# Designed miniproteins, single chains, continued (5): the designs that were tried, part 17

Each design is a single chain, and the fold is of that chain. pLDDT is the mean over its residues in the fold that is shown.

## One batch from the design tools (miniprotein)

Design m16593
Fold by ESMFold2-Fast:
Structure m16593 (fold): chain A 77 residues (1-77)
Amino acid sequence: SSLEQQLKQGLKAIIDEAVYLAKTKGVKYAEEMGESSINTLSSRAISQGLDENVVKKLKEEAKKELKEKLKKVEKEL
């Protein structure tokens, strides 16, 4: 669905922005902002009629990817 595609694209953009922010404002700030944005976008997708189980999987995958990428940035800073 278009909503699922929008959610996937939005989650990727949030993670990419968080990686950028981690380099300038630190990993903790980037993680907090990233997780907040993931939660907000996911809640919006559910409210718009996307299947809650689909949203839950994408949200969990996005949060895992966010943490993995931020951990890599932290080691390189």
Scores: mean pLDDT 88

Design m16594
Fold by ESMFold2-Fast:
Structure m16594 (fold): chain A 64 residues (1-64)
Amino acid sequence: MSEEQKKEALEIIKEAVENGIPGSEVKKRLKELGFSDEEIEELLKELGLTVDEFQQRILQKVLE
């Protein structure tokens, strides 16, 4: 993926975490932008998040 696409995807993930958007919805949005499942996993890993950690972080934000 390009550096520009990576930046845009990272911002989408950050906004989703801030707003408590479900990981499934985030994944759908990233796929609409042309990201594969593998690229999405690499983006989460770049942020130091596993899929499970991403889900946990969303749950914490929803419970706040």
Scores: mean pLDDT 68

Design m16595
Fold by ESMFold2-Fast:
Structure m16595 (fold): chain A 66 residues (1-66)
Amino acid sequence: LEEEIKKLEEKAKKEPSAEIYVELGLLYLKLRKYEEAKEYYEKALALDPENQEALAGLDVTKELLE
């Protein structure tokens, strides 16, 4: 997971995309790092406000933070 996250973060720096940010958000959710997951879903929505996976992931993450 750590190496996978690092690879995706490096790719996001070179070629940012909503899909990469959604995948990073999901990986941080699996690690129970909910604040980091929230930040990545918010970054995904900044690139694609209608991204259904990012919207669903953000909603779940906010519920877990409350």
Scores: mean pLDDT 81

Design m16596
Fold by ESMFold2-Fast:
Structure m16596 (fold): chain A 81 residues (1-81)
Amino acid sequence: SADAEEGKKLYKKGLEYYKKGDYKKAADYLEKAGDLYLKAGDYDSASKAYGLAAEAYVKAGDFERARELLEKAIEAARKAA
């Protein structure tokens, strides 16, 4: 689907920022990728994207957003099962 294709594009951008140490931008892109994967019904990819976004928020020092993204990752993982 178009949402899954756009999600993959944003996921790759998130990974690029993560590798460069720009954790705030990485988290923003990975969260958007997760939202698009969730819309597409790709729960496995959504869970992975939200989980990595949570990790990026931890590295950025934003623990509240990290907690919210971890909860989204768990919910997406449950739908994938």
Scores: mean pLDDT 89

Design m16597
Fold by ESMFold2-Fast:
Structure m16597 (fold): chain A 62 residues (1-62)
Amino acid sequence: MLSEEKIEELKKEYRELNEKVGPEEAAEKLLEKLLEESIEWLKEIDPEAAEALEKALEEAKK
């Protein structure tokens, strides 16, 4: 699912977030980013499902 380059990018972002906000919030932000990446991937396969997930994610941010 994730390329080696993507894993390195996520590792770097986790370290930066963990330093700033702590491990729990860093994990939450990483999960949000992974969900956004998954939505982008899903747009290529099933754009209707991707749109539904985008709306659900936006709702969760209220």
Scores: mean pLDDT 73

Design m16598
Fold by ESMFold2-Fast:
Structure m16598 (fold): chain A 76 residues (1-76)
Amino acid sequence: AKREEARRLLEEARKLIEQAKKYMNTDPEKAIELLNEAARLFGRAHQLAVEAGDPELASEATRLGEEVERLYREIK
């Protein structure tokens, strides 16, 4: 259950990140909103992955966090 929920949340976060990339140059405020939502989802997914004892899944959530931080820096 926890591992499956974490995977689902990570997939939702990935979709939000891809949507944010589309808005970065046209609507930076919308891009930031989408990245903030993605951050909430992968944060929850990381917690669930740790609780499930899945270090690979936890690392995946951390990697998404690093991508979100890079995208924030690209938004002027």
Scores: mean pLDDT 84

Design m16599
Fold by ESMFold2-Fast:
Structure m16599 (fold): chain A 70 residues (1-70)
Amino acid sequence: STEEIKEEARELHLKLVELINNKADLKEILETIDKMEELLEQLLPEDPEDSKSGLEYLKKLKKEIEEKQA
């Protein structure tokens, strides 16, 4: 259901924050972002405004992380 997907996205966001704060492996951080993007894309038809905002946030975060590796 949409509510279950929203809850999973929220849990992944909390995990992402913890991974970043703990300076976890870059691969795990990027994989968590990718999973969140997939869930938010699934939410686009039902919740377009919040999903678009979340996707923009994740794209910015992913770019900043990738730029630090270049």
Scores: mean pLDDT 81

Design m16600
Fold by ESMFold2-Fast:
Structure m16600 (fold): chain A 67 residues (1-67)
Amino acid sequence: GVELETLAQKLVDSLKAGNEEEALRYADELVKKIEELSPAFGKLTEEERKKMAESIVKVVRNTLASK
């Protein structure tokens, strides 16, 4: 499936629209899908999952701000 690409696109669209809370939700869903596809990666705690979602939003925001 293209679920990761779809969630990534929704994350980008949310950030472009200024909806940072919505972007964080899509980032969290991305982490959950990665956990589903890679169980070894899915041993994350709730704290680690949230931190990863926040890191994804930060990286995407920085990428959009660059070019």
Scores: mean pLDDT 76

Design m16601
Fold by ESMFold2-Fast:
Structure m16601 (fold): chain A 72 residues (1-72)
Amino acid sequence: SRKQRILEELEAAEKKNPSAGIYEQLGRLYESLGDLERAVEYYEKAARLYEEQGNEDKAARLRERAEAIRRE
Protein backbone atom coordinates (compact mmCIF):
# COMPACT_ATOMS: atom_id res chain seq x y z
CA SER A 1 0.00 0.00 0.00
CA ARG A 2 2.63 2.57 1.05
CA LYS A 3 5.00 1.53 -1.75
CA GLN A 4 2.14 1.74 -4.26
CA ARG A 5 1.32 5.31 -3.16
CA ILE A 6 4.97 6.37 -3.41
CA LEU A 7 5.17 4.78 -6.87
CA GLU A 8 2.10 6.71 -8.06
CA GLU A 9 3.54 9.99 -6.70
CA LEU A 10 6.93 9.38 -8.38
CA GLU A 11 5.28 8.47 -11.70
CA ALA A 12 3.20 11.68 -11.57
CA ALA A 13 6.32 13.74 -10.77
CA GLU A 14 8.23 12.07 -13.62
CA LYS A 15 5.50 12.94 -16.15
CA LYS A 16 5.43 16.61 -15.07
CA ASN A 17 9.16 17.23 -14.67
CA PRO A 18 11.48 14.28 -15.47
CA SER A 19 14.79 14.26 -13.60
CA ALA A 20 17.70 11.90 -12.93
CA GLY A 21 16.73 11.74 -9.26
CA ILE A 22 13.12 10.79 -10.01
CA TYR A 23 14.24 8.11 -12.49
CA GLU A 24 16.69 6.72 -9.90
CA GLN A 25 13.93 6.58 -7.25
CA LEU A 26 11.59 4.82 -9.72
CA GLY A 27 14.33 2.30 -10.54
CA ARG A 28 14.90 1.52 -6.86
CA LEU A 29 11.18 1.23 -6.15
CA TYR A 30 10.48 -1.07 -9.10
CA GLU A 31 13.46 -3.21 -8.07
CA SER A 32 12.03 -3.49 -4.52
CA LEU A 33 8.66 -4.53 -6.04
CA GLY A 34 10.36 -7.22 -8.15
CA ASP A 35 9.66 -5.47 -11.46
CA LEU A 36 13.20 -5.89 -12.72
CA GLU A 37 12.48 -4.93 -16.34
CA ARG A 38 11.18 -1.50 -15.31
CA ALA A 39 13.94 -1.14 -12.71
CA VAL A 40 16.60 -1.56 -15.45
CA GLU A 41 14.76 0.88 -17.75
CA TYR A 42 14.64 3.64 -15.12
CA TYR A 43 18.22 3.08 -13.90
CA GLU A 44 19.41 3.48 -17.51
CA LYS A 45 17.35 6.67 -17.94
CA ALA A 46 18.75 8.08 -14.68
CA ALA A 47 22.33 7.17 -15.64
CA ARG A 48 21.99 8.93 -19.00
CA LEU A 49 20.77 12.16 -17.37
CA TYR A 50 23.45 12.06 -14.65
CA GLU A 51 26.15 11.64 -17.31
CA GLU A 52 24.74 14.58 -19.31
CA GLN A 53 25.00 16.64 -16.09
CA GLY A 54 28.63 15.58 -15.51
CA ASN A 55 27.94 13.19 -12.63
CA GLU A 56 29.96 10.34 -14.15
CA ASP A 57 30.36 8.39 -10.89
CA LYS A 58 26.62 8.18 -10.28
CA ALA A 59 25.93 7.32 -13.92
CA ALA A 60 28.47 4.47 -13.77
CA ARG A 61 26.98 3.04 -10.55
CA LEU A 62 23.45 3.03 -11.98
CA ARG A 63 24.62 1.36 -15.21
CA GLU A 64 26.44 -1.28 -13.15
CA ARG A 65 23.24 -1.90 -11.16
CA ALA A 66 21.15 -2.21 -14.32
CA GLU A 67 23.68 -4.61 -15.87
CA ALA A 68 23.78 -6.75 -12.70
CA ILE A 69 19.98 -7.02 -12.73
CA ARG A 70 19.96 -8.04 -16.42
CA ARG A 71 22.56 -10.76 -15.74
CA GLU A 72 20.81 -11.69 -12.47
Scores: mean pLDDT 84

Design m16602
Fold by ESMFold2-Fast:
Structure m16602 (fold): chain A 64 residues (1-64)
Amino acid sequence: SDIFEEIDLLFTGMKAGAEATKDIDLSSSDRLRVIGEAAAKAANEKLSYEEAYEYAKKKAEEIK
């Protein structure tokens, strides 16, 4: 497998998760968990930035 593609997807998911949660009232631990889950899902399922963003937003809203 292309490790660099997996790393790029991981970073895309992290960026999307951070942006999606920036204005949501979450604890730092909950925010980091959502960002981590978005990153892992992006890498595992080859999600675009937009797909990872929507995933993170949905997860953050479910926690609040």
Scores: mean pLDDT 84

Design m16603
Fold by ESMFold2-Fast:
Structure m16603 (fold): chain A 80 residues (1-80)
Amino acid sequence: MLAEELKKLEEELEKNYKETLEKISLKQETSEEVKNKFYVYSTALGINLGGNFDESEEAKEEAEKLIKEKEELKEKLKAS
C-alpha cells in the first residue's frame, strides 16, 4: 500500500507539473498562483529551475512539505 501511495503522489506531481507548465507556456495563466504552483511541483519533483523565482513563502513551505512527504513514504517503504 505504501508503494501505491508513493506512486500516486509522484503521478499527481508529474500531472500537475505538466498542466501548470502548459498553462504558463501558452500564457493562459500567468497569475502568481499558477507561478507558485509551478514552482512547488517542479521543486517537489527535483527539477532544477535554474532561476531566482519570487515564489511566496507559502509556496516554499508547500514544496518542502511535499518533498518531506515523498521522502517519508520512501523511508516507510524501505523499512517495511
Scores: mean pLDDT 70

Design m16604
Fold by ESMFold2-Fast:
Structure m16604 (fold): chain A 100 residues (1-100)
Amino acid sequence: MTKEELEEILKKDPNNVDAYIELAFLYAQEGKKKEAAKWLIKALNIRPDDVRYLLPIAELLRQLGLPQYSIELWTLAANEQPIPKELRDQILKDLEKLAK
């Protein structure tokens, strides 16, 4: 799926977390880390507690140069636990620095 197709999906359904994550991966694969971080921030703000996205988020963070969070998120996924608020706030802060 193209970026343009994913952006059209988000115009119709702005809460589609899968589309935000897929966009973040596409931008990360192109080396556009700033753009990838922006899309990941949107995903985390819509469904921060959805354990289904922990492994994709961990891989995105690794690709964005934040591999320290990947181990923590893998552990949470193994225990089917949501991201604690303090950890989410720290991830968002680092992503916001990357998005600037």
Scores: mean pLDDT 82

Design m16605
Fold by ESMFold2-Fast:
Structure m16605 (fold): chain A 111 residues (1-111)
Amino acid sequence: MEVDRATREAFARIEEALRKAPPEVQEKGTELLNRLLDEIARVAGPTAGFGDVARLAKEGRLTPEQVDRIAEAVRRAGDEMATLFKKAGLPEASELVREAADTLARLIREG
């Protein structure tokens, strides 16, 4: 329950930062999120979102290798999105996105 809530809150922070961003950052950031969700769907199944990944890991339905792959994909997407915000002159949003992505990756690995 707590892991699912923390996962949703971290993702919500990324979504809020993206909604407040300039249109060009929103477009590229949305593309990055879609690519991340496609990678998660490829590894965990087509209906799996961020909350579902944590649950599936906890239920032992994901292998350690699948968990590591998803966590790495989350961290990489977070780094790319943080770079987009930084280049747009939004260093606080860049830091927030990086911290939220690191939190998501950790929660996925911890189950």
Scores: mean pLDDT 76

Design m16606
Fold by ESMFold2-Fast:
Structure m16606 (fold): chain A 75 residues (1-75)
Amino acid sequence: SEVIEEAEREAERLEAEAKAEEDMERKLELEQQAALLRMMISIGRLALEKGVISEEEAAEELRRLMEILRREFEK
């Protein structure tokens, strides 16, 4: 669950950045990133708890999804 904790910290960081952001467009982008990451964490956690994936597979997929998320929102 170390990667889930890492992802949760990243979501918290994005949420904090969104809260401090004055530009409405950038704020919305940060909020969308945080929401998507929270959704990914929920799906990963459920899959791990159900034994559908291993802890190592969950870690790799969450890191991959976080990388995709960063890429989609970084222009």
Scores: mean pLDDT 78

Design m16607
Fold by ESMFold2-Fast:
Structure m16607 (fold): chain A 73 residues (1-73)
Amino acid sequence: MKLEVRVTGIEIPESLREEVERYVRKLAPGAKVEWLPDGAVLTGENLDPEELQRAARELAAMFGGEASEVRPA
């Protein structure tokens, strides 16, 4: 099952995107990051919903944004 979670209200410099993507994959192995102007979408198939939710919350807390609830994509 494909899962999705959104992080909003953050602006991450392009120079940090690779590091953030590695951090997200460390917390939620198999997750992919899609960058938005004011946030990111974390997605993946057969992910642990709790790990994906935690990755989104930690990213939001680190950059002063908000994380949505994990949902089927």
Scores: mean pLDDT 83

Design m16608
Fold by ESMFold2-Fast:
Structure m16608 (fold): chain A 69 residues (1-69)
Amino acid sequence: MLTPEERELVRAGLDATVAHYLATTTDPELKAEIRRLYEEIKQALDAGDYERFEELVVRLSELIARAEA
């Protein structure tokens, strides 16, 4: 489980990463998917569902990789 300090650090890092890709991605459908997935990531993090959090972060990485391809 993440500590409250670790959760805030992870959230800040994810906020910055998501903001960057939302600003640079030109595909509106991909922007919508990134936003939706990030909302699910925040919900999992807030719920302390670490397993779901890790799964969703991997999925976000896959979407980012496709956006850069």
Scores: mean pLDDT 78

Design m16609
Fold by ESMFold2-Fast:
Structure m16609 (fold): chain A 68 residues (1-68)
Amino acid sequence: SAEEIRKKILELIGEILRLIGDILELKRELEKNPDLSEEEKKEIEKKIEELEEERKKLLEELKALPEV
C-alpha cells in the first residue's frame, strides 16, 4: 500500500539523516581535535568510510522504492 511505502520512506530518511549526523561529528573530530594520534585519526577515517558505505546502501534502497 501507499501508506506502507510512505512509512518505509520516512524510516529510511530517518536512518540516512542519523548517519549523516554521525559522519559530520566524526569529520569535525578529525578537523578540530589537535590531540588525536595518527593511529586514532586512521581509526576515525575508517569509521567514516564504513558509515558512508552504509549511507550509500540506504540511499540505494530509498531510490528502489516505488513512487507513491
Scores: mean pLDDT 84

Design m16610
Fold by ESMFold2-Fast:
Structure m16610 (fold): chain A 75 residues (1-75)
Amino acid sequence: MAEEYARKAVRAARAGDRTAALLYAGTAIQTLVDEGKSVEEAEREVLEVVRREAPDDEVAIEAVRRAGEGLRYQL
């Protein structure tokens, strides 16, 4: 599930939809957190998927980092 949402974040970023990219990145991180990972571990794993699929996509990378920061702020 989390890898699927990470790929959706990449596709949204490639389409120029920064809002959708952020929401999908956040969902990917939240999925891993719900499975027992810390936000920091979840963000790292989602970043690994994003960098594998789109290594030079700064929009996708930034979406993951911003989603992780938002979740850390709430916790």
Scores: mean pLDDT 82

Design m16611
Fold by ESMFold2-Fast:
Structure m16611 (fold): chain A 75 residues (1-75)
Amino acid sequence: MKKKFEEVKKKVDELMRQAKESKDKEEAVKLYLEATKLMNEAYIEARQNKDIEGAKEALELSVEAARAQLEAARA
């Protein structure tokens, strides 16, 4: 479980980095959306395993990615 979550976090970090470096707003929004989806899947998995702390962390990261997506779309 811990290893899978670390892999998801690395993927999310990479997607968010690519979104920040993108000069195309549409591409940035798509990358942030992918990051949000990955963290939402991690949240669901943590809940299924009754990992309350992991679920909280995944939810918080998902909200951060969603906010970044909205900011990219508005800019």
Scores: mean pLDDT 75

Design m16612
Fold by ESMFold2-Fast:
Structure m16612 (fold): chain A 70 residues (1-70)
Amino acid sequence: SKEELELKLLVFKIVKGSTEFVVERMQERLSRETDPVVKQRIQELIAQNKKAIEELEKEIEELEKKIKEL
């Protein structure tokens, strides 16, 4: 139903926003980190979370398109 798709869209938008917040906090931590090993691990986590955001954005776009076509 349209209501189920709208609820799913809301959940995906919340998850995306939370993930973006985490990336922002990780970037702040990275700017202050001096240990090269810890820096690399933070950079890897940032990259993984950015990829997850891109996948969520694609899913949000597909859901918004489906809702508009209903």
Scores: mean pLDDT 89

Design m16613
Fold by ESMFold2-Fast:
Structure m16613 (fold): chain A 100 residues (1-100)
Amino acid sequence: MKEKYEEEIKKDPNNAEAWLKLGAVYFKEGKYDEAIKYYEKAISLMSGDELARAYTLLGMAYLKKGDYEKAIEYFEKALSVRPDDTTAKALLEKAKEKLK
């Protein structure tokens, strides 16, 4: 729920997971620009393996916007962190097919 994650962020603005979840709420609503904004905020607070999921979510938002070049970029970034991520691999191929 949007309000729950907004309250979590108010209590701890460095809670990367709360920013990521808030972005996911906006993504579900079809508000991809807002989702991107919150996913980018989450990425700024993340490191290591956690970045792979955030990059995949960013790529999905760009894919939904029809920005296939950006979608490919972020799915490749996700795979650079987690090379065996089958979801990121499938989404990368989908984005490449849209661009070709």
Scores: mean pLDDT 85

Design m16614
Fold by ESMFold2-Fast:
Structure m16614 (fold): chain A 83 residues (1-83)
Amino acid sequence: AGEEARRAAESGDAREAALAALRAAEAASRAEGEEASRQAEAALEAARQAVRQASGDDVPLATAAAVAAVGAAVEAGLKGGAL
């Protein structure tokens, strides 16, 4: 999940980046400790790239990915992990 998010962020494809960010955010919510923080960090980076690259029909998906990634990062922080 996190590695997919990193690859998608590098691809320049807003849709791929958004979908990968959603998967990494889900992985972060299921993980504990350092793994939760690692997945949340990957989700944030992929979501940031999705938002930067999104236009038209990709904007709602990129927005959903950004919300999910921020939520995952907050949750990981509350679990005491590093971001």
Scores: mean pLDDT 75

Design m16615
Fold by ESMFold2-Fast:
Structure m16615 (fold): chain A 60 residues (1-60)
Amino acid sequence: SLEEERKKLAREIAEELDKVALDIARKIIEEGLSEEGQAQARLELENARRREEEKRREKA
């Protein structure tokens, strides 16, 4: 029970990070899905992930 709640919390945190990255990528793709847009979406996705990781380091 407690262990399951701990696992849930870890999953929720991971989902929060993925939400930011996914949201940015989705918006870029929706604005213009093209080969150029796909490359741009990859960059935005990686940038979002890095920003969240850096925030974790700062508050840690």
Scores: mean pLDDT 64

Design m16616
Fold by ESMFold2-Fast:
Structure m16616 (fold): chain A 67 residues (1-67)
Amino acid sequence: DADAARARELVAEAERALAEGRYEEALKLSTQALRLGIKAGDTEVIRRAGEVRARARAGLGLPVSGL
């Protein structure tokens, strides 16, 4: 599945960007990965992308959705 493969690539890039402190890029990549993960039905990517997104938002001093 091309969408699943691309979503996995994007979430891996988002995780690397997060580890490097590139929070805006991590947020952008994880948002793209989440959208493709939902389209592909890849629950692992959806979970991982959501975690990167939350941590990237925290790194930027932004509130996470909810709380």
Scores: mean pLDDT 81

Design m16617
Fold by ESMFold2-Fast:
Structure m16617 (fold): chain A 76 residues (1-76)
Amino acid sequence: SMKELDEGVAEILVGVGRILYSKGDYEEAAEFYLKAVELAPESPIAEEALRNAAEAAEKAGDLELAEELRRRAEEL
């Protein structure tokens, strides 16, 4: 189904984000985490991806985005 496909691709995007984060590429990591959220916003992956994106945004120095993303994760 489309939902299962979207969730599978979202998992891959989170995996890419994790690799980028581990390399210190925080801005790009946040982008990939947010792509996962956009693709599967109602998936259990979305909350984790938003929290990971917030952490990456904070490491990149974007404190405003980090606060926004943490708030979005809490609303899920």
Scores: mean pLDDT 85

Design m16618
Fold by ESMFold2-Fast:
Structure m16618 (fold): chain A 61 residues (1-61)
Amino acid sequence: SKVEEVRKEIEEMIKKGAPLKEIKEFMTKREVELQEAGDTASASEIARLRREVEAELKKKE
């Protein structure tokens, strides 16, 4: 699924040490892209995933 693809890309970005700002920008771009394509369900899942990733990364800061 598209949500699963986004999750894998986020995991790779975290592994490479990408800053939280870059990861958030990537997730926001994918969310907008899915909304424009009419895939509101996947866009909502990515919005939820973004909140989870932000919470996890803030715990490490």
Scores: mean pLDDT 78

Design m16619
Fold by ESMFold2-Fast:
Structure m16619 (fold): chain A 78 residues (1-78)
Amino acid sequence: KPLLSFEEVKKEVQSKIPVARLKKVDDSTVIIEVGDVQIKVNTVTGEKTVLRSGDNPDGLGKALQAADIISELVKKAK
């Protein structure tokens, strides 16, 4: 059964939010960085955890939008 790859997630997020940076933690976990904001996303469950909210609400908003893109990809893959 198809699992979302890190490369697929990264391409989709960066096509819509090019300022977002993604780091692979493990096969089911990525970290989204926008400026000083960090959000952890599970690529199997779609769960989001804000690790660092930063000082800029625009950065937080963009990081949350990136996390929502990943959650929607997880939902469509199931």
Scores: mean pLDDT 79

Design m16620
Fold by ESMFold2-Fast:
Structure m16620 (fold): chain A 71 residues (1-71)
Amino acid sequence: TERAAAVGQAVYRALLRAGVPREEAQAIAVKLATDVLNGTPQEELKERVRELAREHGIAPEDVERILALIE
């Protein structure tokens, strides 16, 4: 639960910094946090984070912080 919350919060804040609207950022963050809670493999979670970064223009430093929380 703590790990999922940390990942969700980090993704949410990163998306907001990238200019994603609050409602969309929240939906994406909740989905990724749920994937963590459901035991989605680490490799799949990392791929999803990198895909979100490419799609929404997340800063490299925010990507590294999120990936560190998944490991």
Scores: mean pLDDT 85

Design m16621
Fold by ESMFold2-Fast:
Order: C-alpha cells, then sequence, then structure tokens
Structure m16621 (fold): chain A 62 residues (1-62)
C-alpha cells in the first residue's frame, strides 16, 4: 500500500518520503513506480529523488 511505501521511504530519507507522498497524492506515480524509487533509494537516495522528479514531469507533460 502507499502507506507502507512511504514508511520505507521515510527510513531512508525524509526528503524522499515527502516527495513520494506528494507524487502519489497527485497521481503522478503509481504504487509500483513508487516501490521502484524506494528500492533505488536504498543504494542512492539522491538518484532516486531525481528519478521520481523525472517521472512526475513526464506525467505532467504527457
Amino acid sequence: SAEEILAEAAKISPELARALRNALARGLVTNAEAREVVRLAKEDPEKAIRLLEERSVRKLTA
């Protein structure tokens, strides 16, 4: 669920968790996409935030 994804993100980075909460609330990413972002964030939180931003922009410009 979205709550589990956000809880995992918060353990890695509060900034990531905030960005993911906003993107999920706006429908800019799916739960599956959010899980992928969290998985990547375990290795590189900054890269994961960039990926989330890129996906959000793609949804807004499509």
Scores: mean pLDDT 79

Design m16622
Fold by ESMFold2-Fast:
Structure m16622 (fold): chain A 67 residues (1-67)
Amino acid sequence: APEPPLSPLEVRVLRLLLEAGRPLSAREIAEALGVSQSTATRVLNRLLARGLVVKRDGRYALARAPA
């Protein structure tokens, strides 16, 4: 695979977004995971770069499967 495997925090963020079923802010994700907002933002930026999440008006959601 051209990309490294997901970190444990990246996996937890993806699971949280899946279970929430709605877009979440970096602050909401940080509070839910017990990490700092800066840590959550760094993880979210990595997931954005990988195309696994999308940013919508300051909130993050799972990337849609291609229709």
Scores: mean pLDDT 77

Design m16623
Fold by ESMFold2-Fast:
Order: C-alpha cells, then structure tokens, then sequence
Structure m16623 (fold): chain A 68 residues (1-68)
C-alpha cells in the first residue's frame, strides 16, 4: 500500500465511523515501521477526535504504542 494513500484512507474511514477499515489501515501503517508515516497518521486521528471520538481514541492509542 502507498503510505500517503493509507493515511488519506484512514481519514475517510474515521470520518465514516468504519471501524473495521480504520483498524485494518492502522495495522498496515504500523507494519511499515516508518515514524514519519505514523506521526502523520497520528495527526489525522487527532483531527478526527471531534468527528468520531471512540474510534479516533483507539487509533491514537495504537499509533502512540507503535511510536514507543
């Protein structure tokens, strides 16, 4: 997967509240081990907190753990 498109798709999944797609995309992004990609995904998830707080918080937790 193209990481740039993965981050964009994650934004769309979070906005739609599509749990299954969002969690799959986060797992794929984490598997890249690319810190810059994970930091961009974390920014997107934080932006989506007002839209879908429950799913966004779960995604943030996964990304923060991967960045440790």
Amino acid sequence: MNPEKGVEALREALEAGDEATALTLVAELISTKDREVLERALEVAREMLPVNPELARRVIEMLEKALE
Scores: mean pLDDT 83

Design m16624
Fold by ESMFold2-Fast:
Structure m16624 (fold): chain A 89 residues (1-89)
Amino acid sequence: VEEEELKEELKWVEENYEEVKEKLEEYLEKLIEYLKTLPKEVAIELLTKAIELAEEEAKKAKEAGAEKTAELLEKAIERLREAKEEIEA
């Protein structure tokens, strides 16, 4: 992705925070439901990688000054961690 496109996407998220938040929460729950249909070991591995990627992207968003984007990613990370604990139990 070109840096200019990424900056425009991040700006759009900052400007449309509440709408993006609601849609992200909906998509995240659908993703978690899908992951729960997979073998436990596969689901745990995918969740672990998703958490790592989201943490990396949250750091980049904070460095870029996209605080709302970072906040959304941090909330997604919390939900992914909860889902991982549910599957591990």
Scores: mean pLDDT 76

Design m16625
Fold by ESMFold2-Fast:
Structure m16625 (fold): chain A 78 residues (1-78)
Amino acid sequence: AEELAREALRLTDRMVEAARAGDLAALRAAAEEAMRVLGELAELARTSEEAAELLRRTLAEIRARLAAEEEAILATLA
C-alpha cells in the first residue's frame, strides 16, 4: 500500500513538471498512470482501514501539491 502511495506522489510531481514545461502529452501520460495507481490503492482501501487512511492522506497531499501550483499561476496574474 505504501509503495502505491509513494508512486502516486511521484506521478503527481511528474504532472506538475510536465505542466510547467507545457508538455501536454507527458502530463496526460502521468495523469493516466496516477489514476491507475490510485485505483489500485482505492481497491485495497475497500477491505483495509490502514489502506483507506493512507489513501485519504495521499489524496490530501496530492491536492496540496496541485493547489501550490495553482497559487503560483494566480500570483503571476495579480
Scores: mean pLDDT 77

Design m16626
Fold by ESMFold2-Fast:
Structure m16626 (fold): chain A 63 residues (1-63)
Amino acid sequence: DIKEIEEKIKEIEEEIKKLEEKIAEAKAAGNEEEAAKLEFEKGILEGLLGIYRGILNLLKKKE
């Protein structure tokens, strides 16, 4: 359902925001390894966000 995809997009966007905060904290602490790991995790979520947005656009074209 379109609503389920929209809710998933919102969840991923919120997780990305939280990761951005954690990345900033890790960098402020000088923890470069943790910052790199969190940036990698953010990249994965951004990829998933792109996929879900693509699905949403495809579903909206049917209407």
Scores: mean pLDDT 83

Design m16627
Fold by ESMFold2-Fast:
Structure m16627 (fold): chain A 90 residues (1-90)
Amino acid sequence: MSLAEVEAAIAALEAAIAAGDLAAAEAALARLREALGSSDPEVRRLAAQALAAALLSPDERVRALARAALEEALALSNPRGRQAARSLLR
């Protein structure tokens, strides 16, 4: 995943949350989950930051979707993605 792709996923998540579009928010969170396994450390940092922000969302449904995305990240074949998810779920 490129920097432009992770930035687009973050923008899509913010737009979905503002619109109350849970399906779009879930899709954006899934893209950010995959970004946790990126070979680019900057992509991983931005994805982790966005997922951490989603976990602190005032909308309980958004927090639940972010938590589910991180739990799914624990099943990723990439150990970097799994380690980032474990740290965020603490």
Scores: mean pLDDT 80

Design m16628
Fold by ESMFold2-Fast:
Structure m16628 (fold): chain A 72 residues (1-72)
Amino acid sequence: HMKEKEIENLKRQADESIKKAEEALAAGDRVTASKYIKEVYDIANRLEKLGDTETAEEYRKKADELAAKVQA
């Protein structure tokens, strides 16, 4: 199923972007962290359009937590 493959790929991309955002934050690189946080939001929007609303909201929540750390 094409949609299932797309959802799996988007979840993997979101997880990778979260890891890179956390690494950038640990390194003090707010610019790179913000870039990857934006990618997580973009992926969450795509997941919602594909019908995976629950997972999209979980990724948005994680991106919000990371964005708060950038502002600290």
Scores: mean pLDDT 86

Design m16630
Fold by ESMFold2-Fast:
Structure m16630 (fold): chain A 58 residues (1-58)
Amino acid sequence: DLDEIKKKKEEIQKEIKKLGEEMEKKVKEGDYDGASEIGKKQQELQKKLDELEEKLKS
């Protein structure tokens, strides 16, 4: 149970990191629309990560 939550948290963290790198690249290239779309996806994943962290801290 706890180990499964930790594993899922790690997977989400990896995806957030990857999206963050892609977002930075888009901003650097001047593609602000693309960066905005990536940012929305990153925010959704962050909410899911926060929910998992709450379960781990309980």
Scores: mean pLDDT 81

